# Designed miniproteins, single chains, continued (2), part 90

Each design is a single chain, and the fold is of that chain. pLDDT is the mean over its residues in the fold that is shown.

## One batch from the design tools (miniprotein)

Design m7327
Fold by ESMFold2-Fast:
Structure m7327 (fold): chain A 59 residues (1-59)
Amino acid sequence: MVDKNDLEAEIQLALARMAKWLGLLELAKEQAEKAIELAKNPEIRKEAEELLKEIEEEM
């Protein structure tokens, strides 16, 4: 059974990646932070934390 919070976290992570690709770094950061907050799965959380670090390095 997929946790609803993990599913929402994966959606936010995907949106953050798209926002980063479009150069919307502030939006991407907010979406990555939301993914970290929602993620109960440690792998999803790690991916979101790594993405957030990459976004912050581009800002």
Scores: mean pLDDT 82

Design m7328
Fold by ESMFold2-Fast:
Structure m7328 (fold): chain A 60 residues (1-60)
Amino acid sequence: SKKEELEKLIEEGVKALEEGKYEEALEKFKKALELAKEINADETLLKLLEDAIEKIEKLL
């Protein structure tokens, strides 16, 4: 399901961050945000993903 794909993308993004792979983390969180918007996820999750993307972009 799209919800399972979203959860997987978030897990992969977090793992990439823990490994210092900022470009990979950014790609995962951007895909997660796109999918979250498609399934009309809650505003809290959308904001968390947008904030994560902004912070990672500042590290690159």
Scores: mean pLDDT 86

Design m7330
Fold by ESMFold2-Fast:
Structure m7330 (fold): chain A 97 residues (1-97)
Amino acid sequence: NVEKAEELFKKGLELLEEGKYEEAIELFEKAAELYKEAKDYEGLGLAYYYIGEAYYALGKYEEAAKYFREAAEYYRKAGNYKMAELAEAKAEEAEEK
């Protein structure tokens, strides 16, 4: 299931690069479900982070902040404190909008 999550995540990144934010979010959410089932907290943090980026790009700052906060929590669970700090900073940036 992690391989499927990675595949969906990569496709989501391609859509994000193309400006297809809503479609990217759908794929990132599907990837997040699979990472959650696998208890892959690093992957889950990564998926939530990019859901936050996509919502931010859409001007949906409250949603972006929520997903950045979720990403930070899962990055901390994964022991990735650098990405957790980055995600928290992104949440604060979105909350100031």
Scores: mean pLDDT 90

Design m7331
Fold by ESMFold2-Fast:
Structure m7331 (fold): chain A 79 residues (1-79)
Amino acid sequence: SAAKEAAKAAAKALAGEGLEAARRGDYDTMSRHFREAARAAAPVSAEAARLFEEAADKMGQGDVVGAFELALEAARILD
């Protein structure tokens, strides 16, 4: 479906852009990308959307490792 393709595209974009933001220490930008991924995932998987939202919260708190673990689990669900 178009929603599934959008969620997959968002997850792929997040992997590249999120990594660049992390190298800059720009946690606000990473948090925003995770929230956008959550919105794209919501019509496909409520669980994936929730995990991306939790990843955004952890990134905002500076918990980079925890944020990535949740985002990877969300991406796995969408794949």
Scores: mean pLDDT 76

Design m7332
Fold by ESMFold2-Fast:
Structure m7332 (fold): chain A 78 residues (1-78)
Amino acid sequence: EEELEKARGAVEFARASPDPEVRRTAVQGAADAISELLRKQGKEEEAEAFRQRVNDALAAGDLDTAVAIVEEKLKELE
C-alpha cells in the first residue's frame, strides 16, 4: 500500500514537472516502488520484466512511454 502511494505520488510529480531530468528521476522512483511491492508479493519475475520495460523506454529517451508503463502497472495493482 505504501509503495503504491509512493509510486502514484512520483508519477504525479513526473507529469507536473517540465524538467526531463526531474521527470526521469520521478519515473525511476515510481518503478522502484512498484518493483519492490511486486517482490514482496513473491512476483520477482514480474518485477524484473516490468523494471526492464521501464529501463528500455528511458534508455530510448521516451519518457512518455515510461510514464505510461508505470501507470498501467499501478492500475493493474489497484
Scores: mean pLDDT 81

Design m7333
Fold by ESMFold2-Fast:
Structure m7333 (fold): chain A 60 residues (1-60)
Amino acid sequence: GLQIAIATKDVKTDHPAMLSFKKGDRLAVLRETSLGLLLVQSLETGAVGWVGKSNVEIVS
């Protein structure tokens, strides 16, 4: 099934490749990297972007 990550804190960013999110947001993991970054789609907004793996908890 689709891997889900939950945001552990609020993050605000102006970087075009990075995703802004709120604590508790559900994020569908599209790609994982060895650099500690995840490419995700927000299930709350539909937006796609990169998030730091340390800012989320993978739950599935």
Scores: mean pLDDT 83

Design m7334
Fold by ESMFold2-Fast:
Structure m7334 (fold): chain A 67 residues (1-67)
Amino acid sequence: MTAAEREELLARARAGFEAAHAAGSAVTAERIDAIAERAARMRLVLEENADKSTLEQGELQLATAAA
């Protein structure tokens, strides 16, 4: 995992949450930031044990489940 790849996936997750927030969900900026940080931590753990496709899919699931 590179810093650029991490930023790209976090940006995608964040964009999904921003869209949900704009649709009237009660997801605040603080919640979006917390979820993005959790996704980053999960990626660091998975980077040691799994491939990048798993990281990307996990982040999408996190964004969907938390919205």
Scores: mean pLDDT 61

Design m7335
Fold by ESMFold2-Fast:
Structure m7335 (fold): chain A 74 residues (1-74)
Amino acid sequence: SVKDIEEAEYEANKEKLQRAIEVVRRVDPETARILENALKNKSASVAEIALAVGLTVSKDPQAREALREALDLL
């Protein structure tokens, strides 16, 4: 079912998304709070959260490097 696929995606990506949201928090704390709540409540898909992370860090070269390093730690 769609719910089973969503649960599997959350479980597989949870640690990476949590680390990515911490990088977002350094650039935009309000967006990070929204994304953290979306991840906890499963109110947005993994792809939607990942897209929002990418868009938030895309214009900041330091945030992009920090995101790359955070993902490499997993």
Scores: mean pLDDT 76

Design m7336
Fold by ESMFold2-Fast:
Structure m7336 (fold): chain A 74 residues (1-74)
Amino acid sequence: SEELKRRAATLLAAGNILLVAASFSDPETARRDLERAIELYEEAVKLFKEAGDTEGQKIAEENLKRAREELARL
């Protein structure tokens, strides 16, 4: 559905902003931003999957993996 794809894309974009912001933040702020980005990416993956958007799902999954890896380095 169009609504699911639009919501998923919005969540993905929000997660991306937090992922980038974390790269320029102190460790405590970065941890909170990465934790929030992970939540947003998890919801985006779910919505893209429900919408049948395989490309969107893949991008969200790749960014989710990156956010988890960065959080693990803090």
Scores: mean pLDDT 91

Design m7337
Fold by ESMFold2-Fast:
Structure m7337 (fold): chain A 80 residues (1-80)
Amino acid sequence: MVEELKRLVEEGSRIGMEITRLNQEIRQLKAKLAEAKAAGDEVTAAEYQKRIAALEEKHKELSEELRKTVKRIVELRKEL
């Protein structure tokens, strides 16, 4: 029982770290997108925008998985 709760907490921590990394990558790409737009490079801007969209989709999926993991942890704590 305690070991199962610990495993879920560890999994949630791993997902949280991955989300943090994705947030950093998205922020860096958004900065590069702003620079490309300022330079009038619409082709480079479009490429960064596509990459940002793909990372935002992945971020959404991981955020939903983390939310489900947190709910399971809360439920297990209540069933003690």
Scores: mean pLDDT 83

Design m7338
Fold by ESMFold2-Fast:
Structure m7338 (fold): chain A 70 residues (1-70)
Amino acid sequence: DKKKEMERKLIEAEAFAESMAYLEENPDLSDEEKLEKMIEIAKKLGLSEEEAKKVAEEALEFYKKIQSAR
């Protein structure tokens, strides 16, 4: 069902955006603390634990890549 898939992707995109905002506000936290908080944010938005973990890990890797860019 394309509609359910689209709604799911919108929730994932929102979770990613909120995770990125959290990382920008809290740069001095450990990777573990960042992941735990981002997983909480994603779960509050309606993602499963596995989906939340995936989004959190992707957001953290993306953030690190931006911070290491010249």
Scores: mean pLDDT 81

Design m7340
Fold by ESMFold2-Fast:
Structure m7340 (fold): chain A 65 residues (1-65)
Amino acid sequence: DLEKDIEEAEAVLPSYSGGLGEQGKLGIEAVKLLLEGTEENRKKAEELLEELERKRREVVEKRLE
């Protein structure tokens, strides 16, 4: 259940400090927008997810190297 997974993720966010918490909040917001199912929200969610994934991937790739 995606909604339950989102709620569970929100519940653990306070345990993650700093930038990780902020990134998690952005990701959860994007998924919530997708769940609302409006065309405008879907477009906004796609932009947020793409930006978040790009930033996350760049940080991980840099750290891995």
Scores: mean pLDDT 67

Design m7341
Fold by ESMFold2-Fast:
Structure m7341 (fold): chain A 75 residues (1-75)
Amino acid sequence: SNRARAEAYLAKGKELYAQKKYEEAIEEFEKAVRLDPDYAEAYELMGRAYEALGKLETARRLKEKAKEIRAQLAA
């Protein structure tokens, strides 16, 4: 399923993030959100990776998108 594939990309991104391979982690998180646009965790982690790279405005927008998705799912 698209969700299972998105979860696999998220897991790969988390592994790369732990290795401080932030650009490669972002590529995997982008693949996850392409398959599941409501994947709040992938947007949050992508935001953290951009923050680690000093891309603070991009990070802020992605973290905000994750909050918006979570708020919609909680309603």
Scores: mean pLDDT 88

Design m7342
Fold by ESMFold2-Fast:
Structure m7342 (fold): chain A 89 residues (1-89)
Amino acid sequence: SVEELEALAAEYEKQGRYITAGDIYYALFQEQPDDDTYALKALDAYGEVIAQGNEKYFPQVRSRLQDLIERRAPDSEVSKRARELLAQL
């Protein structure tokens, strides 16, 4: 269920496994594309991946950020935050 996936993503965040948490939120966003909640949660998690400096995940994060930018209006919060994170890569 959505609730089980949210709980799982939150548990991975507690463990510092932000790439896994971000990808769960990204998948939830794809299932509910009219709601920015999961896109913003994915961006928060991907921001932590960047902050950790684990460069092996940067290509995956870049791809996700570019996809989020393409799916939202340029002046949306999702698009603005995704561009800010992309500039750090």
Scores: mean pLDDT 87

Design m7343
Fold by ESMFold2-Fast:
Structure m7343 (fold): chain A 82 residues (1-82)
Amino acid sequence: DLEKILKEIDELKKNKDIEGLEKIRDELIARAEELAESDPELAEKLRELALYADEQISMVRMEEFVKKLEEEAKKKKEELLK
């Protein structure tokens, strides 16, 4: 079912759902901590998926930041030409 989790992360990233990505990341970390003693191999795979989700969050945040800077620069350019 790891493939299903990966698909969910990819869909959340596609929708730019930072809150959804943060929630799934935190759930994966918590689950990995619970499984660390009983199933360390699965715990490690869950941590890798949590890192992947965190990378997707960083990409969405970067894309939003760049877009905001571009919009702000365009607005200031229009104001300065007045």
Scores: mean pLDDT 83

Design m7344
Fold by ESMFold2-Fast:
Structure m7344 (fold): chain A 55 residues (1-55)
Amino acid sequence: MSDEELERIQAGAAQAAAGLRLSPEQARALVDKNAGAHLSPEQRERVVAAALAGT
């Protein structure tokens, strides 16, 4: 996965989470359901952080 692809996933996660007031556990579950199988542990935590920042 390229850094540009990771940035797009992070932006998408932030937009999807916007206004939802997700907990860290809910954000991780959402990321795992949609893309977690294709992300490294570090990439997954970055996407989770982006989703939480969006809420």
Scores: mean pLDDT 72

Design m7345
Fold by ESMFold2-Fast:
Structure m7345 (fold): chain A 66 residues (1-66)
Amino acid sequence: SDLEKGKEYLNKGDYEKAVEYFRKAVEKDPDNVEAWTYLSVALGKLGKTEEAKKYADKAIEIGNKK
């Protein structure tokens, strides 16, 4: 899956490809808290701190929905 491919690239340090696959994962399943969390982590590794925080907050918001 795109989520698993993203994790593989994240583990290899290929953060740009990790972001690409995690973006595909959240596009297919916008309620997937794990995918938003990993997208945030990969963006943080690229130094995109503001975007990383935005998606981390998104993951928390989705996880807290009733």
Scores: mean pLDDT 84

Design m7346
Fold by ESMFold2-Fast:
Structure m7346 (fold): chain A 89 residues (1-89)
Amino acid sequence: NENLEKAFELLDEAAKAIEAGDGEKAIELVREAAEYAKKAIEEGADPLEVTNFVFYLLALSVEADFLGMEEVAEVAREEALEVAKAAEK
């Protein structure tokens, strides 16, 4: 799924932004990634791949919390919940 591939690419970029201390860019990239993931879900993306995407968001939230980036962590958790809800039966 092209949209899901793009979503993972954006999370890889978000991870780099978090490591660089760029919280504003990390939030933007996390939100963009979640939108592509939601499009992928509407297209019938593999539920296991969507689950992996949600776990990646949760991992980024833990990393952001550890680095003191509270807003990034909150946004990543919020987007993880929204993507999980979109994938719900």
Scores: mean pLDDT 88

Design m7347
Fold by ESMFold2-Fast:
Structure m7347 (fold): chain A 67 residues (1-67)
Amino acid sequence: SRAEALERLRRILERIVEALGLDPETVERLEAEIERLVREGRTESILPVLANIVGVDVAEIEEIIAA
């Protein structure tokens, strides 16, 4: 369900925030973009958009999620 997908994405975002030491303003922006992409059915774009917002490569985000 959408709620389950958002909960999973929220936990992934929490790992990224902890690993990269993101400030609250950046976290709010990430949450807004995730919600937008999920609403638009563009879930495949989530990792590239997150990487762009935090200023890292998609590969670094993938490594954080895998850890």
Scores: mean pLDDT 77

Design m7348
Fold by ESMFold2-Fast:
Parts: structure tokens; sequence; C-alpha cells
Structure m7348 (fold): chain A 55 residues (1-55)
């Protein structure tokens, strides 16, 4: 969907602008969210954006 495509683009842009420590944190959070099948893509993107905003 357009939402899935937008989410991936946002993740790519955020990852490029993050420090190595922030990227590691974002990856760890992504893996944690991916392990929970009840989490939607939108919720995952929101959580990752929050990490990037703090970085």
Amino acid sequence: TEEEERGRKILDVLAEQLSPEARARMRAEYDRLLADPSVTLEQGVQALVAIADEA
C-alpha cells in the first residue's frame, strides 16, 4: 500500500541522518516490534520516528 511505501521511505531517510548509536537503537526497537504480531506498520513507524526525533 501507499502507507507501507511511505513508511519504508521515512525509515531510510531517518537511518541516513542518525548517529551509529541511534541507528542501533532504532534497529533494536524495530526487531522488538516485529516480534509482536499485534503491532501495525503505522505503530512501528511512529515508534521509530520518536527514536529519531530524540537523536
Scores: mean pLDDT 68

Design m7349
Fold by ESMFold2-Fast:
Structure m7349 (fold): chain A 55 residues (1-55)
Amino acid sequence: NAGVEELAKTLGISVENAEKIVEIVKEDPRFLPLVAKESGLSVEKVRELIEKALE
């Protein structure tokens, strides 16, 4: 999934870890600001990347 690969590259993590992040945030959106804080990205940018990964 190209969206998951883009998320993995942007966060500097493995594709497998990016898939886990997408699943966690999909189940509980309260993790969005935590992922944004840890990665140094805006909440909006993380949301965009996850939405692309879900397509």
Scores: mean pLDDT 79

Design m7350
Fold by ESMFold2-Fast:
Structure m7350 (fold): chain A 71 residues (1-71)
Amino acid sequence: SLEEEFRRVALEIARYVEELAEKYGLTDDQKGLLIRDAAERLRRLYFEEGKTPDEVLAEVRKYIEEKIKEL
């Protein structure tokens, strides 16, 4: 289902954020902001722009990496 697909993509993004937060030693505040911003971008790309799971994963991961470089 669409809901199952979205949940899978969301879990992959959440795991990626957790991995990078541990790797770069992000604070709880930095991690929280990153999760919020990533979740908002994911919802827009998936539901408003109709992008595929692979496109959403690629774009959100790049966004997360860019945001971490700014921290």
Scores: mean pLDDT 83

Design m7351
Fold by ESMFold2-Fast:
Structure m7351 (fold): chain A 97 residues (1-97)
Amino acid sequence: MSQEELDREVKRGIADIYIALGNQALERGDIDGAIEMYEKAIEVDPDNADAWANLGKAYLEKGEYDKAIEYFRKALEIDPDNELAREVLKQAEEKKK
């Protein structure tokens, strides 16, 4: 494994930890705390589709449907097969109407 591949793997691992912390915050009803953790995941690994999808989910729970849709679309631009982004984008679009 190259140093570049190792650095990418480490960044993904750190982003996954922040995503897990954000998910715990959402479970407690701390939406703003969850957003902060997902934003940290994106700062570490900006190509992490799960971080963008979870950020969108937090904004969906906050009732900010336009931001939620924007972040879900960003996740799908990075990974078109992201299951979370596909599922919750449909829900966000339905709630906006």
Scores: mean pLDDT 84

Design m7352
Fold by ESMFold2-Fast:
Structure m7352 (fold): chain A 79 residues (1-79)
Amino acid sequence: GRDQALAELAELRKEGDELVKQLLDTAADVNRAIAASLVYLGNVLEADSLVEEGDTDAAIAIQKASIAHVKGLLEEEVG
């Protein structure tokens, strides 16, 4: 239900925020990390708008895609 979807979104938001923090701390290219952080913030705002429209599934999909992108960038910096 909606409450379960909102809980999943809150968990995804916390995971994404931590990954962005790790990217900014680890990245050799600070400008790329800043750009990725701004894209992530834009995706969070879009997900919030989708929740307000009642499309929690689309909001979850955007957050998952955004987290996967940040994870990929962080893996390149750490690997």
Scores: mean pLDDT 81

Design m7353
Fold by ESMFold2-Fast:
Structure m7353 (fold): chain A 62 residues (1-62)
Amino acid sequence: DEHTERGAELIRQGRYEEAAKQFEKALAEDPDNRRALGGLMHALLQAGKPEEAKEAFDKLLA
């Protein structure tokens, strides 16, 4: 998926907030996209937002 690939590249560049946005777009199109979910959690944790990472995880598993 384009958004997941873009998110991964943004993580590699240290652009964690923009990476999280791309993974959120991927999950909006495909909620079962496990790579996008993992990327979103990684990006949010690296951006210093562990509470948002937990909330995203809890919502996607519900």
Scores: mean pLDDT 79

Design m7354
Fold by ESMFold2-Fast:
Structure m7354 (fold): chain A 68 residues (1-68)
Amino acid sequence: SAEFQALVAAGDASITAGEIAEKGGDIEAAKRYYQQAIKHYEQALSIEPDEEVQKKLEEAKEKLKSLE
């Protein structure tokens, strides 16, 4: 669905922004972006199950945990 695709794309964009922030030393910005990615991937998965998006969600959660 278009909604599913848009949510996955939003999650992917948030991961990219988070990685850029993290490499730049802005840990608080990185945390916010990874939290946004988690929300978008969870919303996508509420529309339809998808194994690749589930992997992306777990990776986003691990990225966030690594910054605690």
Scores: mean pLDDT 90

Design m7355
Fold by ESMFold2-Fast:
Structure m7355 (fold): chain A 68 residues (1-68)
Amino acid sequence: SMEEEEKKLKELYKKVAQAIRDALEARGQLTPEDKELLDKVIENGDKEAFDELAKRRKLTIHLLIVEK
């Protein structure tokens, strides 16, 4: 159902955000602004926060994941 698809997509955003956060932290490149946006995605599955992070970091990963 559409509700199950939405739930799966939200969980995917959370997993991707966690992986990005961990990678940036390990590299010493996690800014306070990126951390705030990533935390919103990890805690709430906030798509708008994920979109803003993608714009700030010029990430294409969001588009690739959404289209799959």
Scores: mean pLDDT 73

Design m7356
Fold by ESMFold2-Fast:
Structure m7356 (fold): chain A 63 residues (1-63)
Amino acid sequence: SADAERNREAARRAAERGDGTAAASASHQLAKLGDKEGAEFGAREAERAGDRAAYRTGQVAAS
């Protein structure tokens, strides 16, 4: 559906900018729409964004 496609794109774009909260929100919307594959995609993007943020924070703290 168009709603699922829009939310998948939102999750991807949020992850690209490191916004794990926005990516997680889009994943939740995909789950509500019954798009299991899209929800899993969005969840992976959110996790990836979180990992990037944690890595950056660790680098700054270790420096």
Scores: mean pLDDT 72

Design m7357
Fold by ESMFold2-Fast:
Structure m7357 (fold): chain A 59 residues (1-59)
Amino acid sequence: MEKYKATEDFEALLPTELSIKKGDILELLKEVNEDFAYVKSLKTGKEGYVPKSVLEKIE
Protein backbone atom coordinates (compact mmCIF):
# COMPACT_ATOMS: atom_id res chain seq x y z
CA MET A 1 0.00 0.00 0.00
CA GLU A 2 1.52 3.32 -1.06
CA LYS A 3 1.28 6.01 1.65
CA TYR A 4 1.84 9.74 1.71
CA LYS A 5 2.30 12.22 4.54
CA ALA A 6 0.91 15.77 4.36
CA THR A 7 3.84 18.22 4.54
CA GLU A 8 1.48 21.20 5.01
CA ASP A 9 -2.21 22.04 5.44
CA PHE A 10 -4.47 22.04 2.36
CA GLU A 11 -8.01 23.41 2.23
CA ALA A 12 -10.31 21.94 -0.44
CA LEU A 13 -11.82 24.52 -2.81
CA LEU A 14 -13.80 21.98 -4.89
CA PRO A 15 -16.16 19.19 -3.69
CA THR A 16 -13.89 16.57 -5.35
CA GLU A 17 -10.84 17.76 -3.34
CA LEU A 18 -9.85 16.57 0.14
CA SER A 19 -8.92 18.95 2.99
CA ILE A 20 -5.88 17.74 4.94
CA LYS A 21 -3.72 18.90 7.86
CA LYS A 22 0.07 18.78 8.14
CA GLY A 23 1.10 15.35 9.43
CA ASP A 24 -1.98 13.48 8.15
CA ILE A 25 -1.31 10.05 6.62
CA LEU A 26 -2.96 9.38 3.26
CA GLU A 27 -3.28 6.21 1.17
CA LEU A 28 -2.67 6.60 -2.56
CA LEU A 29 -5.69 5.20 -4.43
CA LYS A 30 -4.77 6.49 -7.90
CA GLU A 31 -2.05 8.68 -9.37
CA VAL A 32 -3.94 11.11 -11.63
CA ASN A 33 -1.31 13.40 -13.18
CA GLU A 34 1.86 15.36 -12.29
CA ASP A 35 -0.07 17.85 -10.12
CA PHE A 36 -2.72 15.77 -8.28
CA ALA A 37 -3.17 12.43 -6.53
CA TYR A 38 -6.43 10.75 -5.54
CA VAL A 39 -5.98 9.75 -1.91
CA LYS A 40 -7.84 8.46 1.14
CA SER A 41 -7.33 10.00 4.59
CA LEU A 42 -6.56 7.28 7.15
CA LYS A 43 -7.73 9.70 9.89
CA THR A 44 -11.22 10.48 8.46
CA GLY A 45 -11.78 7.77 5.78
CA LYS A 46 -12.65 10.51 3.25
CA GLU A 47 -11.32 10.44 -0.32
CA GLY A 48 -10.45 13.19 -2.78
CA TYR A 49 -7.90 14.95 -4.95
CA VAL A 50 -4.89 16.59 -3.26
CA PRO A 51 -1.98 18.52 -4.86
CA LYS A 52 1.22 16.43 -4.95
CA SER A 53 3.15 19.55 -3.82
CA VAL A 54 1.76 19.10 -0.26
CA LEU A 55 2.51 15.32 -0.12
CA GLU A 56 5.64 13.31 0.72
CA LYS A 57 5.84 9.59 -0.13
CA ILE A 58 6.56 7.45 2.98
CA GLU A 59 5.61 3.91 1.77
Scores: mean pLDDT 82

Design m7358
Fold by ESMFold2-Fast:
Order: C-alpha cells, then sequence, then structure tokens
Structure m7358 (fold): chain A 62 residues (1-62)
C-alpha cells in the first residue's frame, strides 16, 4: 500500500507540476488556493483530492 501511494503521490505531483506549467506557459497568475491551481481543464475532483493530501489517507484506508 505504501509503495502504491508513493507512486500515486509521485504521479500526482508530476501531473500537477506539468498541468501548472502548461497552463501558465510563459506567465500566468499562480496566485490562489491549491484547488484553483489544480482546477485546470482535465482535472477531476478525485485527482484534486489526492493532490490535496488524500494520498496519505488512502495509504491508511487501502
Amino acid sequence: ASALVRGLDAAASAAAAEAARARTGGNGWPMGPTSVLLGGPGVTPEIASELGGGGEAVATDV
């Protein structure tokens, strides 16, 4: 479970970083709550939840 959660956290972090970079392109306004930053097109509540710290909870529940 911890290995799976670590993989999900790494993938989620990479996806978030890539999405943020793609959205700003050159110069975007990164000001705002994490939910807003992650609320780009293609982001689902499930992904946002995991990126917002759900990965740790999943590790204990799974």
Scores: mean pLDDT 49

Design m7359
Fold by ESMFold2-Fast:
Structure m7359 (fold): chain A 69 residues (1-69)
Amino acid sequence: SLSPEELEREVRRALADIYLGLGKLAEKQGDFDTAIELYRKALELYREAGDEEGARFVENQLKEIEKKK
């Protein structure tokens, strides 16, 4: 069984994955402002979850989208 803190981290990471997916969808549709907002939410949640790989991935997505504007 997971500790309450481990469960909370897993929930935050899952929520971050959802926001990342929504951000990718918005970017594919050309809605860069919405994509940036969703990526920022994903980044915060990955950082709160201690998911360094997820956070790094989102940081790279934010850098790439800024080049498209």
Scores: mean pLDDT 86

Design m7360
Fold by ESMFold2-Fast:
Structure m7360 (fold): chain A 68 residues (1-68)
Amino acid sequence: STEEVARLASEAGRALRQGDVEGAKAHLEEVRRLGGDPAAVEAAIRAAEQGDAEAFERHALAAYLSAA
């Protein structure tokens, strides 16, 4: 659901800001399961692994919008 995707998106952003890259990745995989664009999810995960918060936010937003 759109509300569930929004909740997971907020949790992913919070996890990354706290340095929890694995938690952020897990939340993005759940967005993919809910219908998010796999390419956007993969790009967001790679940005998170590289510590690129700006790239993470751009790609994560694309994934959220495709799932909602």
Scores: mean pLDDT 79

Design m7361
Fold by ESMFold2-Fast:
Parts: structure tokens; C-alpha cells; sequence
Structure m7361 (fold): chain A 86 residues (1-86)
């Protein structure tokens, strides 16, 4: 039980670190999109590409958030089981 709790905590930590990395990339792409939109004749193909990359990263972040939530729920259940054994 203790070993499984440690493994889940480590997985949550790794996913949270990956999420932060993706959020930083998303921020950079959003800033690039805002600068491009300020141009008088923005490159439409570049705009569509940036929007596509932003949407992809948002999807990846949401998938990671869902996995973190699932792992946190499993962790809470395991910690409650541990308390009952004490």
C-alpha cells in the first residue's frame, strides 16, 4: 500500500512538471499569435498553423489534467485505506 502511494505521488509530480512545460510553450505561442495579429497584413497560413499548435497544446494539457485528477482520486482512496489499517 505505502509503495503504491509513493508511485502515484511520483507520477503526479512528473505529470505536473510536464503540464508546466506545456503551459510555458502555450504562453509563448499565444504571445507569438498576438504579435502576428497586430500586423496590418498577417500571414494567414502562419496564423492557422499557430492556432492549430495552440489547440493541440490545450488538448495535451487537458489530457494531463484529467490524468492528474484521476491519480489524485486514486491517491485519496489509498490514503483513506491506509488510515483504516492504523
Amino acid sequence: LEKKIKEIKEKIKELEEKKKELEEKLKELKEELEELEKEENPDKEKLLRLIGEILRLIGEILDIELEIKKLKEELKKLEEEKKKLE
Scores: mean pLDDT 82

Design m7362
Fold by ESMFold2-Fast:
Structure m7362 (fold): chain A 54 residues (1-54)
Amino acid sequence: SLEELYRRVLEAARRFLAQHPDATPEELIKAVAEELGIDEETVRRILSGEVPRP
């Protein structure tokens, strides 16, 4: 579901940033996309707030 996807993206992003606080937005997006097996564009849209919260 979109709600589960939203939560997974935010949780993965928080974990990545905890380990890599100096990461660029593009590095964060690529890492989260690779971990979850989803498109980088989808991750970018969720993190930028372009996808409405479920």
Scores: mean pLDDT 79

Design m7363
Fold by ESMFold2-Fast:
Structure m7363 (fold): chain A 115 residues (1-115)
Amino acid sequence: SAADRIAAAVQAALAGDVETAAAHLATLPLAAQRALADGLEQAVAELEAALAAAKAAGDRDELENVARAAEIVARLAEALARAVKDRDPELAARAAEIAERARALAEEARAAIAA
């Protein structure tokens, strides 16, 4: 199923293997790839809110959770951009922007922990 392939891509992203994640995502129907992009954009918005709350609270455990989640979202979005590059360049550009935003969130969370 599409859900099983997304789960396999998530496991690869958790292991830091963007190439394997991209290979799994490349097998998805285009509609499922677009739905994944929508889900990743929503995840970034939720992580932005969680980062703001964790910074306000000085909660180092929550900052670590936000950093890890943002790192995973960034890898999945990068994998999606690679998977769709030749099939849907507009979706690839959108996924690349999601990856950049997620990386910025992870860096901000890591900087807040170091402060």
Scores: mean pLDDT 90

Design m7364
Fold by ESMFold2-Fast:
Structure m7364 (fold): chain A 124 residues (1-124)
Amino acid sequence: SHMERVERLRRDVERYAAREGTLVSGYAEEALELIEEGRLEEAKKLLERRIKADPNDAISWWLLGEVLRELGRLEEALEAYEKAIEIDPNFAEAWRNLGEVLRELGRYEEAEEYYRKAEAIDPE
């Protein structure tokens, strides 16, 4: 369900922040609240503004990928996740979500490779 996905997304943000030894930014928290409310276009615009101001914000690129995926814009979601892993190659959650979108696009061999990458970083 949407709420189960949102709960997983919040846990993934917290796990990533803990692994990196960083805090979740106010922009990420506001985006998560908009996603939770189903306000996906507003979340997208907020994240695009953040990325324009700070193109190296891996969490914002990853959250943009999640929003684009929920909007059914799978190719754009791939590009956003690829930017997140380009910024932080240890972003296990982004590797996993990239694999999930590739599977949705029928690109099963690439999906398997990226799942293995995520598992190598965070096996849980």
Scores: mean pLDDT 85

